# Designs tried in a protein design run: designed miniproteins, single chains, continued (5). Part 19

Each design is a single chain, and the fold is of that chain. pLDDT is the mean over its residues in the fold that is shown.

## One batch from the design tools (miniprotein)

Design m16628
Fold by ESMFold2-Fast:
Structure m16628 (fold): chain A 75 residues (1-75)
Amino acid sequence: MAEKLMEEIKEKAEAGDEEGAIEAVDRLIEETEEEAREELLAEGYSEEEAEELIERARRRGVEEAKKRAAAAKAA
């Protein structure tokens, strides 16, 4: 279902729905967090490092969604 959430993020951002785009990013991270953590641990990252990387990805996703929504409103 990650693909559906990614599509929702794009759709909300393109519509200028900043709040909806951010909520979709949060849901994507929440649903994929455990799988991403397992993959990072398998790659040799520590549990603490994996959690930090996931949190950083969430923050970047939120910022990107905000920028895309703002750009859509300006266009």
Scores: mean pLDDT 78

Design m16629
Fold by ESMFold2-Fast:
Structure m16629 (fold): chain A 60 residues (1-60)
Amino acid sequence: MLTFSAKDASEVLEALEHFPGARVASVNDETVVVEVPPDQLDAFLELLRKRGVEPVAIED
């Protein structure tokens, strides 16, 4: 499970469209939490890193 700042929500949501196994777990005014399959995790993070987006927390 990955936590991102809400300021990056648009980039995170766009990235999720490329990973059909990934989903939004929760959204609030400060954070976006997403679930990404383990086999897609590295590719998802690489795509967001290229867009200047980093997770604030990574949980198993």
Scores: mean pLDDT 81

Design m16630
Fold by ESMFold2-Fast:
Structure m16630 (fold): chain A 70 residues (1-70)
Amino acid sequence: HHHHMEGLRAAREGLRAAEQGKSDEAIRYAQVAIDHGLRVEGLAVLASAYFTRGEHEKAREYGAQAEALR
């Protein structure tokens, strides 16, 4: 579970960064989560990050991709 735990940590940090308006940091954490196999969680963080950035169409795209993988 090493890769899974590191991915979960990255997803948590990414969501926190998005909540703080740090969209670039959130995007970097989302990529780390995806690289560790947490594609659903990583895509959800990307959706939050792009929403925070004001890129609502991109946010909707990533959110839909995350939902499709559930």
Scores: mean pLDDT 83

Design m16631
Fold by ESMFold2-Fast:
Structure m16631 (fold): chain A 68 residues (1-68)
Amino acid sequence: SKEEEREELLRRVIRAFVTHLLDKGLISKEEAEKILSLSVEEQREWLRKNFPEIYEKLEANVDYVVEQ
């Protein structure tokens, strides 16, 4: 389903972004592990709260990719 594909893609992109933050030293390993253990909905809220511009671009890009 499109919802399942969207959630899987969101999980992958959020994981990649959190890993990027960890590699750049912008987040601690403990914080990264905590975020990655959250549900996809909670991960989206974390992203929306802390990186709203990235969240908006992510949602638009995920919608575009899933529809292709």
Scores: mean pLDDT 78

Design m16632
Fold by ESMFold2-Fast:
Structure m16632 (fold): chain A 96 residues (1-96)
Amino acid sequence: DIKLTPATKPLSEKEQEQLRSAAKNLLIAGEDVEFNDDFERARNKLFKIKAPDDEIVKTIGIVAKELGYSETYVKNVLGFLGAPKDAIETAVQAYN
């Protein structure tokens, strides 16, 4: 059961860059529809940052757009992470 972890402290510029890097790695690893260690590592790295749920989903949306992924792909990745409907809507708004 995948749950997003809320932030316990404000994110530094370095932590924001780490979040973007982790989101990029997750999106790239998510192109492989079969379970693999790279996707699991990318997921764990993303949640280890302990960013607010809203920042995680917004960053996924922004990075997906920058990398040329579709809105549908963003929804699929977030669905796989167990994100609720409102979090998916937040990511889609950030994507657009």
Scores: mean pLDDT 72

Design m16633
Fold by ESMFold2-Fast:
Structure m16633 (fold): chain A 63 residues (1-63)
Amino acid sequence: SPIEALVKQALEDLKSDDLGIVVSAAATIAAYGDEAQRKEARELIENHPNEEIKEAALKVLDL
């Protein structure tokens, strides 16, 4: 499925050091991810080494 491929790529993109890439990935998972994928995304974001990226991505994931 194109949507499944997008969410899988977004989960990988959450590991980026680029704010725009990580925020876009969080938005994709918020829109199309299932409950398990959203939980995995939150875990990845909470373990991100950049505090600014982590804050921005968590806010977007919870939209």
Scores: mean pLDDT 87

Design m16634
Fold by ESMFold2-Fast:
Structure m16634 (fold): chain A 70 residues (1-70)
Amino acid sequence: MVELSEEELKALIDALRQAGYEVSDEFDEVTREAVRKFQAHFGLPVTGEPDAETLALLRRLWNGKPLVHP
């Protein structure tokens, strides 16, 4: 289990949604599957957990900008 703040979790979900993956509003099986698909597409270890490498690559997709709730 990865310990994320509500803000970090929301940032992860929003980044995955922007990248075109199907996500829910929680870190449930749907969002975890999106993490796995993202990891597989970019050649990362497919753990289904938002590890440091996964988060760093998501930041690169949108140039490291802070995620703000619309």
Scores: mean pLDDT 70

Design m16635
Fold by ESMFold2-Fast:
Structure m16635 (fold): chain A 90 residues (1-90)
Amino acid sequence: SSPLESLKELRDALIEAYGDEFSPSTLETLNQLIEAFENEDYKSFVKKATELNLALAREPKHLKNSELSEELKKLGSHFLFLKAVAEGNE
């Protein structure tokens, strides 16, 4: 699967398992992060990834998902790499 597909699968699994227990702001930030990546909005993606990490840190411990954190790092690195290649940067 693509990194985006993996993140969407993790989002859907989290909503199915814990949706009613997550704060609305955490779910909104996750949805905005995915939308930014789909729209190739690099600046919004980075901003929303930071906001999601902060929001997840504020959630009860049983709602924190280490797999989601790792996928966010992987997706962010992949997006930064693609942006750098497209712009001719290293």
Scores: mean pLDDT 69

Design m16636
Fold by ESMFold2-Fast:
Structure m16636 (fold): chain A 62 residues (1-62)
Amino acid sequence: SAELEELEKELKEVEKRIADLEAKYQASTDPKEKLELEVEIGLLRMQRAVLRREIENLRRQE
């Protein structure tokens, strides 16, 4: 469905953002910056979990 395709695209974008921030975390030597990146990564991981659940629910209904 179009809804499923949109959610799968959004999931890929969120996963890319997580990977980019994790790379910044590994490159950072500032403890404060690392903490701020951990918070941002945590929020994106929650968003990823919501998207994964929505995709699973739609696939079960098809």
Scores: mean pLDDT 87

Design m16637
Fold by ESMFold2-Fast:
Structure m16637 (fold): chain A 87 residues (1-87)
Amino acid sequence: SAMEEIEKLIEEMKEKLEEDPSDLEGVEKLFNGVIRELASALDRASFQQALAVVYEYASKVFAAAKAGDIETAKKYLDQMLEELKKL
C-alpha cells in the first residue's frame, strides 16, 4: 500500500540523517517520494491536506537537522507519519 511505502521512506530518511546528517538533498528526495506516494493514493482534496502536513514537518525536520539535532528531526518524521495516518 502507499502507506507501507511511506513508512519505508520515513525509515530510510532516519537512516540517512544518522549516517550523513549533511545530506539534506538526499533527505529532500525521500520527501519527494512521500509526496509522490500520496499523490498516487489520494484524491485532490485529501492530497492538498496531506501536502500541507508534509511541508510543515519537512521544514521542522530540516531546521532540526541543520541545528545538529538528529533525534528531534527523527521525532518529527514519526509525528508526520502519525498525522498522515489520520487522513
Scores: mean pLDDT 89

Design m16638
Fold by ESMFold2-Fast:
Structure m16638 (fold): chain A 62 residues (1-62)
Amino acid sequence: MGAELGSKEVARLVARGAVTAEAGSAAGKYAHQGNADAAKEAVLKGGASEEEAQRVADATAA
């Protein structure tokens, strides 16, 4: 499952300041659980672009 890849992508968004730390924490939890839809929603709410959020979802679903 892409849980590790999804969590890594979320960590990159937080490190770049693209999402808030709070949103990154929630998205990382969902990515670790393999929940691509919830991870995508969490980073979008944190300020990520649709493209960045889709990369998180794709990585989580892999």
Scores: mean pLDDT 80

Design m16639
Fold by ESMFold2-Fast:
Structure m16639 (fold): chain A 77 residues (1-77)
Amino acid sequence: MEEVEAALEQMREVQKLLVERGVKNPELADQYKQGIRAVGVGTGRAIAELSGDEEAARRRAEELTREAIEELEKAIK
């Protein structure tokens, strides 16, 4: 359980950093969006292995990933 919480916290930190970098370099925004998605997929798989609840893990990781991408898109306009 602590491992699942740590994975989600790390995911949020990495995705936040990618959003900040994408905002600073909007010409590279598509590359940062790909990075955000890759982190989401990787973390979702890790959480599924740790928790045994693959559907809930994927849904949670996908929702956080979508929020990060939407935040980047709104910030760069």
Scores: mean pLDDT 79

Design m16640
Fold by ESMFold2-Fast:
Structure m16640 (fold): chain A 59 residues (1-59)
Amino acid sequence: MTREQLRAEAEALRPAAEAVLGPGHADNVFAYIDYALDKGDLETAERILAAVRRVIAGE
C-alpha cells in the first residue's frame, strides 16, 4: 500500500477506534501511525493499523 492509502485508512478508522479505545488511547495510537508514515516505515504503519482493525472487530 502507499503512504497516502494508509493515511486514508487511518482517518477512516479513527472514529471507531475512539469509540472502542477512548479518545486518549486512540490519539496515542494514531500519533504512532502518523510517525511511522512520516518516516516512510509503511510496514510498521500497516502492523499498527492491522492491530487497530483487530481491536475494533473484537469490540
Scores: mean pLDDT 80

Design m16641
Fold by ESMFold2-Fast:
Parts: sequence; C-alpha cells; structure tokens
Structure m16641 (fold): chain A 68 residues (1-68)
Amino acid sequence: SAADYEAELRIAEAELLRAVREGKISLEEAKALAVRVVTQLGRDYGASEATVRRDIARLLARLEEAAA
C-alpha cells in the first residue's frame, strides 16, 4: 500500500541520513544505497515510477545537505 511505502521510505531515509551525519558511510555510498533501496521499496509496495523518481531525487538532495 501507499501507506506501507511511505512508512518504510521514512525509516530508510532516517537511517541513511543518520549514517551520513555520523560519518558511518560516505556520501557516494549513501547515494548508491538510496537509489537501490527506494527503487526496491517502490517495487515491493507498488509505488509509481514518478513517485519513486521524485523520492530518490529528494533523498539525494537531503543526503548532500547532511554531508555538508
């Protein structure tokens, strides 16, 4: 469901952002993981390709801000 997609996306976003802020992973690794994880969540929970692309773009921007 859309609710399940959004819930799992929020968890994945929070974990990746925290890992970057704490220096546990590189920005390059976090960006690669973000693309892979969000794409898989979209497939698992039936999110549209447009929604997945938008959510990836937003998360990538937030990861870059967190690394700065």
Scores: mean pLDDT 89

Design m16642
Fold by ESMFold2-Fast:
Structure m16642 (fold): chain A 89 residues (1-89)
Amino acid sequence: MDELLAEADRIVEELTKKSPELKERYEKLYNQILKATKDERYARALAAISLGEYALENAKDPETIELAKRVLELAGKILDHLNAERKAA
């Protein structure tokens, strides 16, 4: 889990450095989900998915497209782990 979160954070940082709009979108959604759920890991995963989807739809360069695909894959795995924890509780 921690390795998945760290790698997702690294890709989010790379994507947000490419565009101020991507940074603002990530921070806004992260804060909204964190306030609603009180779950930092869930907020990070959902905000990363939203960022990745937006980048994938709007990016023209192969590098940004690959980063978007990678963060979506990692965030999906993080959500699967969090959902498994919820079912076990």
Scores: mean pLDDT 79

Design m16643
Fold by ESMFold2-Fast:
Structure m16643 (fold): chain A 100 residues (1-100)
Amino acid sequence: MSVEELLKKAAETLRKAAEIARQAGNDDLAKSYENLAKKVEELSKIKDKEEQRLGLYTLLIAESVDIAALKNSKNPYDQEIRKLLEEARDLLAEAIRKLE
């Protein structure tokens, strides 16, 4: 996949996490994941590869914190959200590797 395709898929995956958070009644968490998706989409439009790469690293750190917060949850919604966040993180990591 191209960097653009990876970032598009990452944003779509983060929006799925937001939808599940909303279904669980956690609107603040849903807004947080929607904001991450918007930041991924904004970074996909940056033409400077180094600026794009550094921005993606910042989002990768933010997602890693969110994943860690859910790691020990036995709640089915939290488990599905964690899986989606891990999928989005892996897509961002692959995009970063392609920008090197």
Scores: mean pLDDT 86

Design m16644
Fold by ESMFold2-Fast:
Structure m16644 (fold): chain A 95 residues (1-95)
Amino acid sequence: LEETLAYLASLSEEELAAQFAARKEAEVAVMKEAGMSEAEIEAFVAAMENRDYETYLALQLEVRNRMQPPSEEELAEARAKMPELVAAAEELLAA
């Protein structure tokens, strides 16, 4: 996390804008998760080579979800924790 922040802090305003553009593209890819394509896999490899950790992590989560969907036990645990996570998010937003 600190390493990613240090990297972003080293970028110019133009370079920082390019990083946010790449993040937006990754978010659009996540929104299209129902049909992950070969092009998205190629973007994952390119992100890794370019040290684009935001794109890398976003696409890695998509690949993981496609290859290893959550087990029934993990889904049950996530559902049990949802009210607690919502309450925590509401407190954070209210602060």
Scores: mean pLDDT 58

Design m16645
Fold by ESMFold2-Fast:
Structure m16645 (fold): chain A 85 residues (1-85)
Amino acid sequence: SMDEELERLSREILRVLAALGDRFADLLPKVPEELRPLLTELHARRETLTEDEVIALLRESGLDLKEIEITLGVLELHWAVLRVF
């Protein structure tokens, strides 16, 4: 269901952003311009945001959930490369 997809995506967002930590700033240019404000806010608030608050922000953004999911995959791939450095 859409709600189950949003719950899964919200957990993945928080996990990826926490894992990136300070490296998020280095990877921000790889994020599509349209997604940068949302991901920057989510990263800034990552330690205090609940899953429900992330879901609310995703719904309010009107952004394509599939584009967000693809972007997270791209960030994880780039982070994996930086991790080997």
Scores: mean pLDDT 81

Design m16646
Fold by ESMFold2-Fast:
Structure m16646 (fold): chain A 98 residues (1-98)
Amino acid sequence: MKEKIDEALERVEQLLRDLAEGKITFEQALKGIDEILEEMRKAGVPLDDMILFLARAIALAQELRRQSTDPEVQQALDKLATYLSGRIIELERERRAA
């Protein structure tokens, strides 16, 4: 399980850096992150660990935003952080319903 989380963190870091460098679109970044989350669910990763993964992804997105001087990149990272925050709220609801 730890190996799956470490792999997911490496993949999301690459997606966020590619987005910040203009190598991928915002839509491609969202799709990549959703694919990582589905793979984590299928692998049986606990909801708490998925929430921590998303929190770390948000922290990295905020850090990359502070390092960027490009307004379009800053806006894309802000939108992504907002999306990931929404995903955390959904997972928190699932956790409380269990």
Scores: mean pLDDT 84

Design m16647
Fold by ESMFold2-Fast:
Structure m16647 (fold): chain A 93 residues (1-93)
Amino acid sequence: GRELARRLAESLRFQAEELSRSPDPAAQRLAEVLRELARALEAGDFEGAIERARALRGPLTELLVGQGFSEEEARRAAEEFVRRLIELIREAE
């Protein structure tokens, strides 16, 4: 419902602001995709929100590799995060 979409967008904006304080280019890319996802949710563009959620895989994988995870571990973690996020977006629809 609309309230879930609003709460999710607020959470994503907060996470994007925190990430944007990092000098890490991967964190900056992740922050931008999170802001785009929040905008799509606020607009009721759930298909666009799902596309932006999928776009998080690349930047999130890069960020996790930069934090010391293997590329395989980072990819699996990013895929699981995106899967759960898409479930939340579908529940908010």
Scores: mean pLDDT 86

Design m16648
Fold by ESMFold2-Fast:
Structure m16648 (fold): chain A 80 residues (1-80)
Amino acid sequence: PFVFVDESDPDAVIDALGAQIDADLAYWEARGLPPEEVRARFDAWQAFLDAWAETLSPEQKARVDALRAGAAARVDRILA
């Protein structure tokens, strides 16, 4: 479900990812999505990031991993 049109600056994309996932998680919570749908959406986001992270530097990958950890904690709270 995610499309990155401009990948010429991965650091800028990583900065945008933080804001994007925060907005997505807030939307999922506000909509009261079923737990299975929240999980499916998060799994799709994780799969996309796993594929993209293989193209990143170690420093950029660490930044993505930090965003993933924060997002996972928020998903756990939404599903509780």
Scores: mean pLDDT 76

Design m16649
Fold by ESMFold2-Fast:
Structure m16649 (fold): chain A 83 residues (1-83)
Amino acid sequence: QPEVVARSDIPGAEDAGRELARAAGELTVNMDDPEKVAELQRRMREAARRLREATGLPASQIVVGGKPTKLDEPIEVTVRLAP
């Protein structure tokens, strides 16, 4: 199974940002499983809630981005602030 590497570039909310990135990455590899998708979407919403509460920023200022990787490389997902 591809490994998910989760990162957060948001100071003071690293754990919540990393959890959001992790759940988003796992969602991309489990899209064919509706129960797993629903569970991961719940985790993403909870992590996003905590991240917004920790930073005081609206959801529009928070970006979840993935880096393209080769076959057999980890899926890299980063949560960061919008420019």
Scores: mean pLDDT 76

Design m16650
Fold by ESMFold2-Fast:
Structure m16650 (fold): chain A 90 residues (1-90)
Amino acid sequence: TPEEEEWLRLVDELLADPNLSEEMKERIRRLRERALEALARMPEDKRREVAKELTEMIKELIEMSKVFSEEEREEKIELFEKYVEGLLAS
């Protein structure tokens, strides 16, 4: 969907940040894989809704990278990971 394409574009933008640690990039890559798995199980209407939520979460992470420490960003990534695992458990 266009919303999934936007989210993937933003994930690629975040992964291209040279200031992110390799450990954090690996977590984001795993998060992307898990999120795509969850989205693949959903009907198109729900996929669009969830992709919009994922897009807002990734935008927040990108903005945080400009002003927040890696520790603060790790907390946000953990919340994002929990959200995606919740989708997979459903």
Scores: mean pLDDT 78

Design m16651
Fold by ESMFold2-Fast:
Structure m16651 (fold): chain A 61 residues (1-61)
Amino acid sequence: SPLEARARLYRDLAAVTEQAVKEGWSLDELRARMIAVLERHRAEHPELGPWLDAQIAHLRA
């Protein structure tokens, strides 16, 4: 379901943020990794496409 897909995305983003803190990543590195996660979820869940496109555009701005 779209809700379950969004829940998985939020868990993946939380995991990336936790790794960034542990590894001492810059904000630019964190942003790039978050964009990669969103792009992967976009490919896996085309039903979330418009919403994910907006999130990716926001992070790239």
Scores: mean pLDDT 83

Design m16652
Fold by ESMFold2-Fast:
Structure m16652 (fold): chain A 95 residues (1-95)
Amino acid sequence: MEDYIALFGSELGTKMAKEYQENLDFQRRLDQVLSTSSPDDRDRIQSLVDDIRSLRQKGIDLYNRYGMDALPELEELSKEIARKREELKKLVDKI
């Protein structure tokens, strides 16, 4: 594991390390929930994961086609992805 504090400075490195750890902890929890959830809950979780993946791919395609001219659409996609991630987190927390 790289020393993020040494690479990015103390404040930014600490923030990046925390965000990375929080993402790893959420992914571990998601994997556990998927293995133990009912089929209906798994289908709902998988649908949200697929939606997030599709939105990310749409953003990549827009940036590759239009570059910085796609920034307003990319910002809206980022907001939608953030909403879907919060919905996924709430669903995982209820199971």
Scores: mean pLDDT 71

Design m16653
Fold by ESMFold2-Fast:
Structure m16653 (fold): chain A 71 residues (1-71)
Amino acid sequence: DEEVIERVAELVREAASLNPSEEVLKLMKQGMLAALEGDWERAVEYLEKAAELSENEEAKELLRKAAEIVR
């Protein structure tokens, strides 16, 4: 669903603007690629892992919200 991907991309872009670590950015990218491929299970896994590793609480909430949208 294009609308779901667009919403997730918005949240991920917002989280990226908070200057996350290189590892978190890599997981965010993997989550977005999985979502674009329609692999929702992997998209959730990567986005939740990115949220867990994020040190910024706002980025954490944005990434958790993105994971919930693709769930």
Scores: mean pLDDT 81

Design m16654
Fold by ESMFold2-Fast:
Structure m16654 (fold): chain A 74 residues (1-74)
Amino acid sequence: KAEELRKQGEEEFKLGVQHAGNGDYETALRHFRKALELYKEAQKLAKDNPEEVKELQERIKRVEALIETVEKRL
């Protein structure tokens, strides 16, 4: 479960980066917000694995920083 949500979050993150690179910041934001949601759900399911929780927390921080950066351009 956690692994599937993490993979879905990674896919959404990649789409967000691609759209941001194209200057489509509104679409990038939607993908980054979806990635954030998926990573947070993966983190809840990974409670029994502290290494996965730490990795997901780092991914969450990175996505939050990118959301902030993209929001400033809108």
Scores: mean pLDDT 84

Design m16655
Fold by ESMFold2-Fast:
Structure m16655 (fold): chain A 80 residues (1-80)
Amino acid sequence: STAEKFAEEALELLKPYLSEDEYELLKKSLKKMIEAKVPVEEMADKVIEFAEHMFEVNNVPEEEKEELLKKLEELRKEAL
């Protein structure tokens, strides 16, 4: 499904920028949202919000943060 593809690609993109615990939390949350049939747009919005917060917490450089958020928005558009 488009939701599963988005989830897989977002997890791969974000993995280097998340701790093991943060990665597993996101992975578990995405699995639950897919099983609950949450709309892809809502799921993607929550992933982007989570990523923005984690990039701040993990002190990801601004230039890298902007590029990653742009890539997440591109993945979101492809899933819609």
Scores: mean pLDDT 85

Design m16656
Fold by ESMFold2-Fast:
Structure m16656 (fold): chain A 85 residues (1-85)
Amino acid sequence: SARARLVEILLRLGLPAPPEDASLEEMILRVVAAIEEKLAAGETVDLDDVLWVNRLAAELAGEPLELALDAVGAIKAREAAKAAA
């Protein structure tokens, strides 16, 4: 389920398990915040997780999360810089 995958992503990001009554929207916002924090710290995150969360956020909120799109762009830029060095 979407909830189960969000829990797995949160745990992989080093966050505690969300409350059982947490909404999918609340879980998505926590994942996006954690991805932003890791990218700001120069850490890497799973691109497939970022893309999946962005799609789920668009479906639930009617709009994609700009922060998740920026996260994907940052990951791609880092990989390109590494390949060019």
Scores: mean pLDDT 71

Design m16657
Fold by ESMFold2-Fast:
Structure m16657 (fold): chain A 100 residues (1-100)
Amino acid sequence: SMEKKKEIEKLKKELKEILDEHRAGKLTPAQAKERIIEALKKGLEKGLTEEQVIEIVAEMVAYSLFLGDGEGAEVLLEALRAVLGSEEAVRRAEELADRL
């Protein structure tokens, strides 16, 4: 739906802003992780599925790696693990990111 597409784009934008602040040295890895956890939880509360959240995180991991930001990629995967409580979800996000 148009509303779900809007929530997906909003979450992607919020994650990029957090990663940009982390890359600029304005956030520690722990601070970036906590902000990403809050953003992902809010996305789920707004009706995004776990599969959509995994796909968004995968896209942001690929984006971080494209920029040479391996630490940002790791923070994203740690945040996903904390929110979904699933190593399978983390593995799926890594596999999807590798294909992007």
Scores: mean pLDDT 89

Design m16658
Fold by ESMFold2-Fast:
Structure m16658 (fold): chain A 78 residues (1-78)
Amino acid sequence: TAERARAAAERYGAEAVYARAEAEAARVGAQLEARAKELEAQGKSWEEIEQEFLTDPELKALLQRLGDAVTAGVTAKA
């Protein structure tokens, strides 16, 4: 029936949106982790790494994108 098809499509659509949000969050998270490890390898202290994450516009943008992806995932799951 049309209602059964619609319900299946809605559930599939929500799962697809959630999966894409999870994949984006994982990808951005991996980039942030790689950057932190790179800074550690350069001999930077943890406080210096924290300041880099707070002041570097590129890293701030990645943190914002991670937050946006997490929010999108939560919204799709709700």
Scores: mean pLDDT 73

Design m16659
Fold by ESMFold2-Fast:
Structure m16659 (fold): chain A 81 residues (1-81)
Amino acid sequence: SEELVEKGAELGAKEALKAEKELGDLVQRIAQSQGFESAAAGSGAGHAKRLGREAGVELTEEEIEKAAELGKKIYEELKKK
């Protein structure tokens, strides 16, 4: 039914939002801790793995790579200012 489809979409959106917040927190940690230079210098994925583990966040390698890419973007924006 239409209600079930809507509820499924809402649950999916909530899970995606939760995952995005966890990634956002990790990205922010990457950008903040030595992480400006680590994220810019490359291999931010290794740094992201450690920060994620310290935060108790269980992420896949793909999610860690995404966090590293986002950390680089944040670094570039902060570098402009």
Scores: mean pLDDT 54

Design m16660
Fold by ESMFold2-Fast:
Structure m16660 (fold): chain A 67 residues (1-67)
Amino acid sequence: MSGTLVLPGDEESGKAGVEAARKAGAEATYEVSGDTVTLTIKAPDREQLQKAAIAAANAHVEENEKK
C-alpha cells in the first residue's frame, strides 16, 4: 500500500525522509515544489507504512531544524 506526506522543506529534508523510510523497510520517493516536499511511501501493509511514515516525518523535521 502507499501513503503521501506533504511537508514544508527542501531537497535535503526530502532526501532525509526517504532515507529514513527506506531504513524502516519501505520504498520511498520525494518531489520538491517550491518550499513544499511531497514524500510518497510504499509498504506491504499498514503497520509497515505507518512505521515508515513516522520515521520519514521525523527525519524530515530534524533536517529542517538544522537550518
Scores: mean pLDDT 80

Design m16661
Fold by ESMFold2-Fast:
Parts: structure tokens; C-alpha cells; sequence
Structure m16661 (fold): chain A 77 residues (1-77)
């Protein structure tokens, strides 16, 4: 069902967010030059945000299509 798929994607989003936090802490601990560390953090944040936004959009699109399908199925009965 679409609900199970949404739950799976939400779990993956949380996993990615946790992975991001661990990587950020590792980068802080690596004693990289401040400018390089800042650039790395910003790049990782942008990548995670892009992935999260893409997943959220897909979840919303699926939800919309599922509602349309349910409405059409109901109209035929």
C-alpha cells in the first residue's frame, strides 16, 4: 500500500539525517582547516536537503495520485 511506502521513505529520511549528523561530527573532529570544514558542512547540508526535498515531493505526489485513484474508483461504483 502507499501508506507502507510512505512509512518506509520517512524511515529512510530519518536514517539519512542521522548519518548526516555523524558525518558532521566526524568532520569537526578531523581538525580540517576551518574554511574546508565549513565548505564540507555546507555541501553535505545542501545534499541532504536536496534528497529530503525530493523524497518529500515524491511522497506528496504519490499521496495526491492515490487520492485521485480512490476518488475515481469510488465514482465507478
Amino acid sequence: SGEAYKKELQAKIKELQNQFNDEQLKMESAKLPPSQLQSTIEAMKAQMQFMNDSIIKNLNDIDTLEKVLESREAAQK
Scores: mean pLDDT 73

Design m16662
Fold by ESMFold2-Fast:
Structure m16662 (fold): chain A 92 residues (1-92)
Amino acid sequence: LEELAKKLEEKKPELEAEIAALKDPLLKEAAELALKAYEALAKGDFEEAVELFEKAGKLAVEYLRADPSATEEDVAAFEAAVEKQIALIKES
């Protein structure tokens, strides 16, 4: 957790710039929520981090479903990855 906080602090300006450069509004909003979730996690605010990751995951799934090249397998794999991360945070 301390390593995550330090790494996030060092990379935050780059992450914010990458998010600002995103063209798709759903992907941008999902990325902003994910960044806030990592900030909450770094503070030890696991409950807030879970809520933010859940919101970010829902928007990212919506973006994937809007992509005609995305398969149902791609969507299911992403949903499973989000659920796994949330479960790990809850167990922490």
Scores: mean pLDDT 71

Design m16663
Fold by ESMFold2-Fast:
Structure m16663 (fold): chain A 89 residues (1-89)
Amino acid sequence: SANRTDVSRQELRVPTPGPGTTVTVSVQSSNDTPTATLISLSSGEMVSGGTKTTTLTMTLSGLPPGDQTVIGLADKSVGATLNNITVTF
């Protein structure tokens, strides 16, 4: 299990999309072969690879109305920094 101090975390806040919207998140780590992990999402599917750049694809559907949707990202690599975070939907 990853130790809490070994996890780099980022939160992305985007306008709440319409039902059935696919959200693509690209993230790059400063370390070798990181694995990005989705921390929080009401609904969606994550696909990630063990490379310096990880792409997460999520479909947001049936979310309640709100100002923003929060997408949590984490990397369990020690000392890693998540960079070049891009969200597309």
Scores: mean pLDDT 46

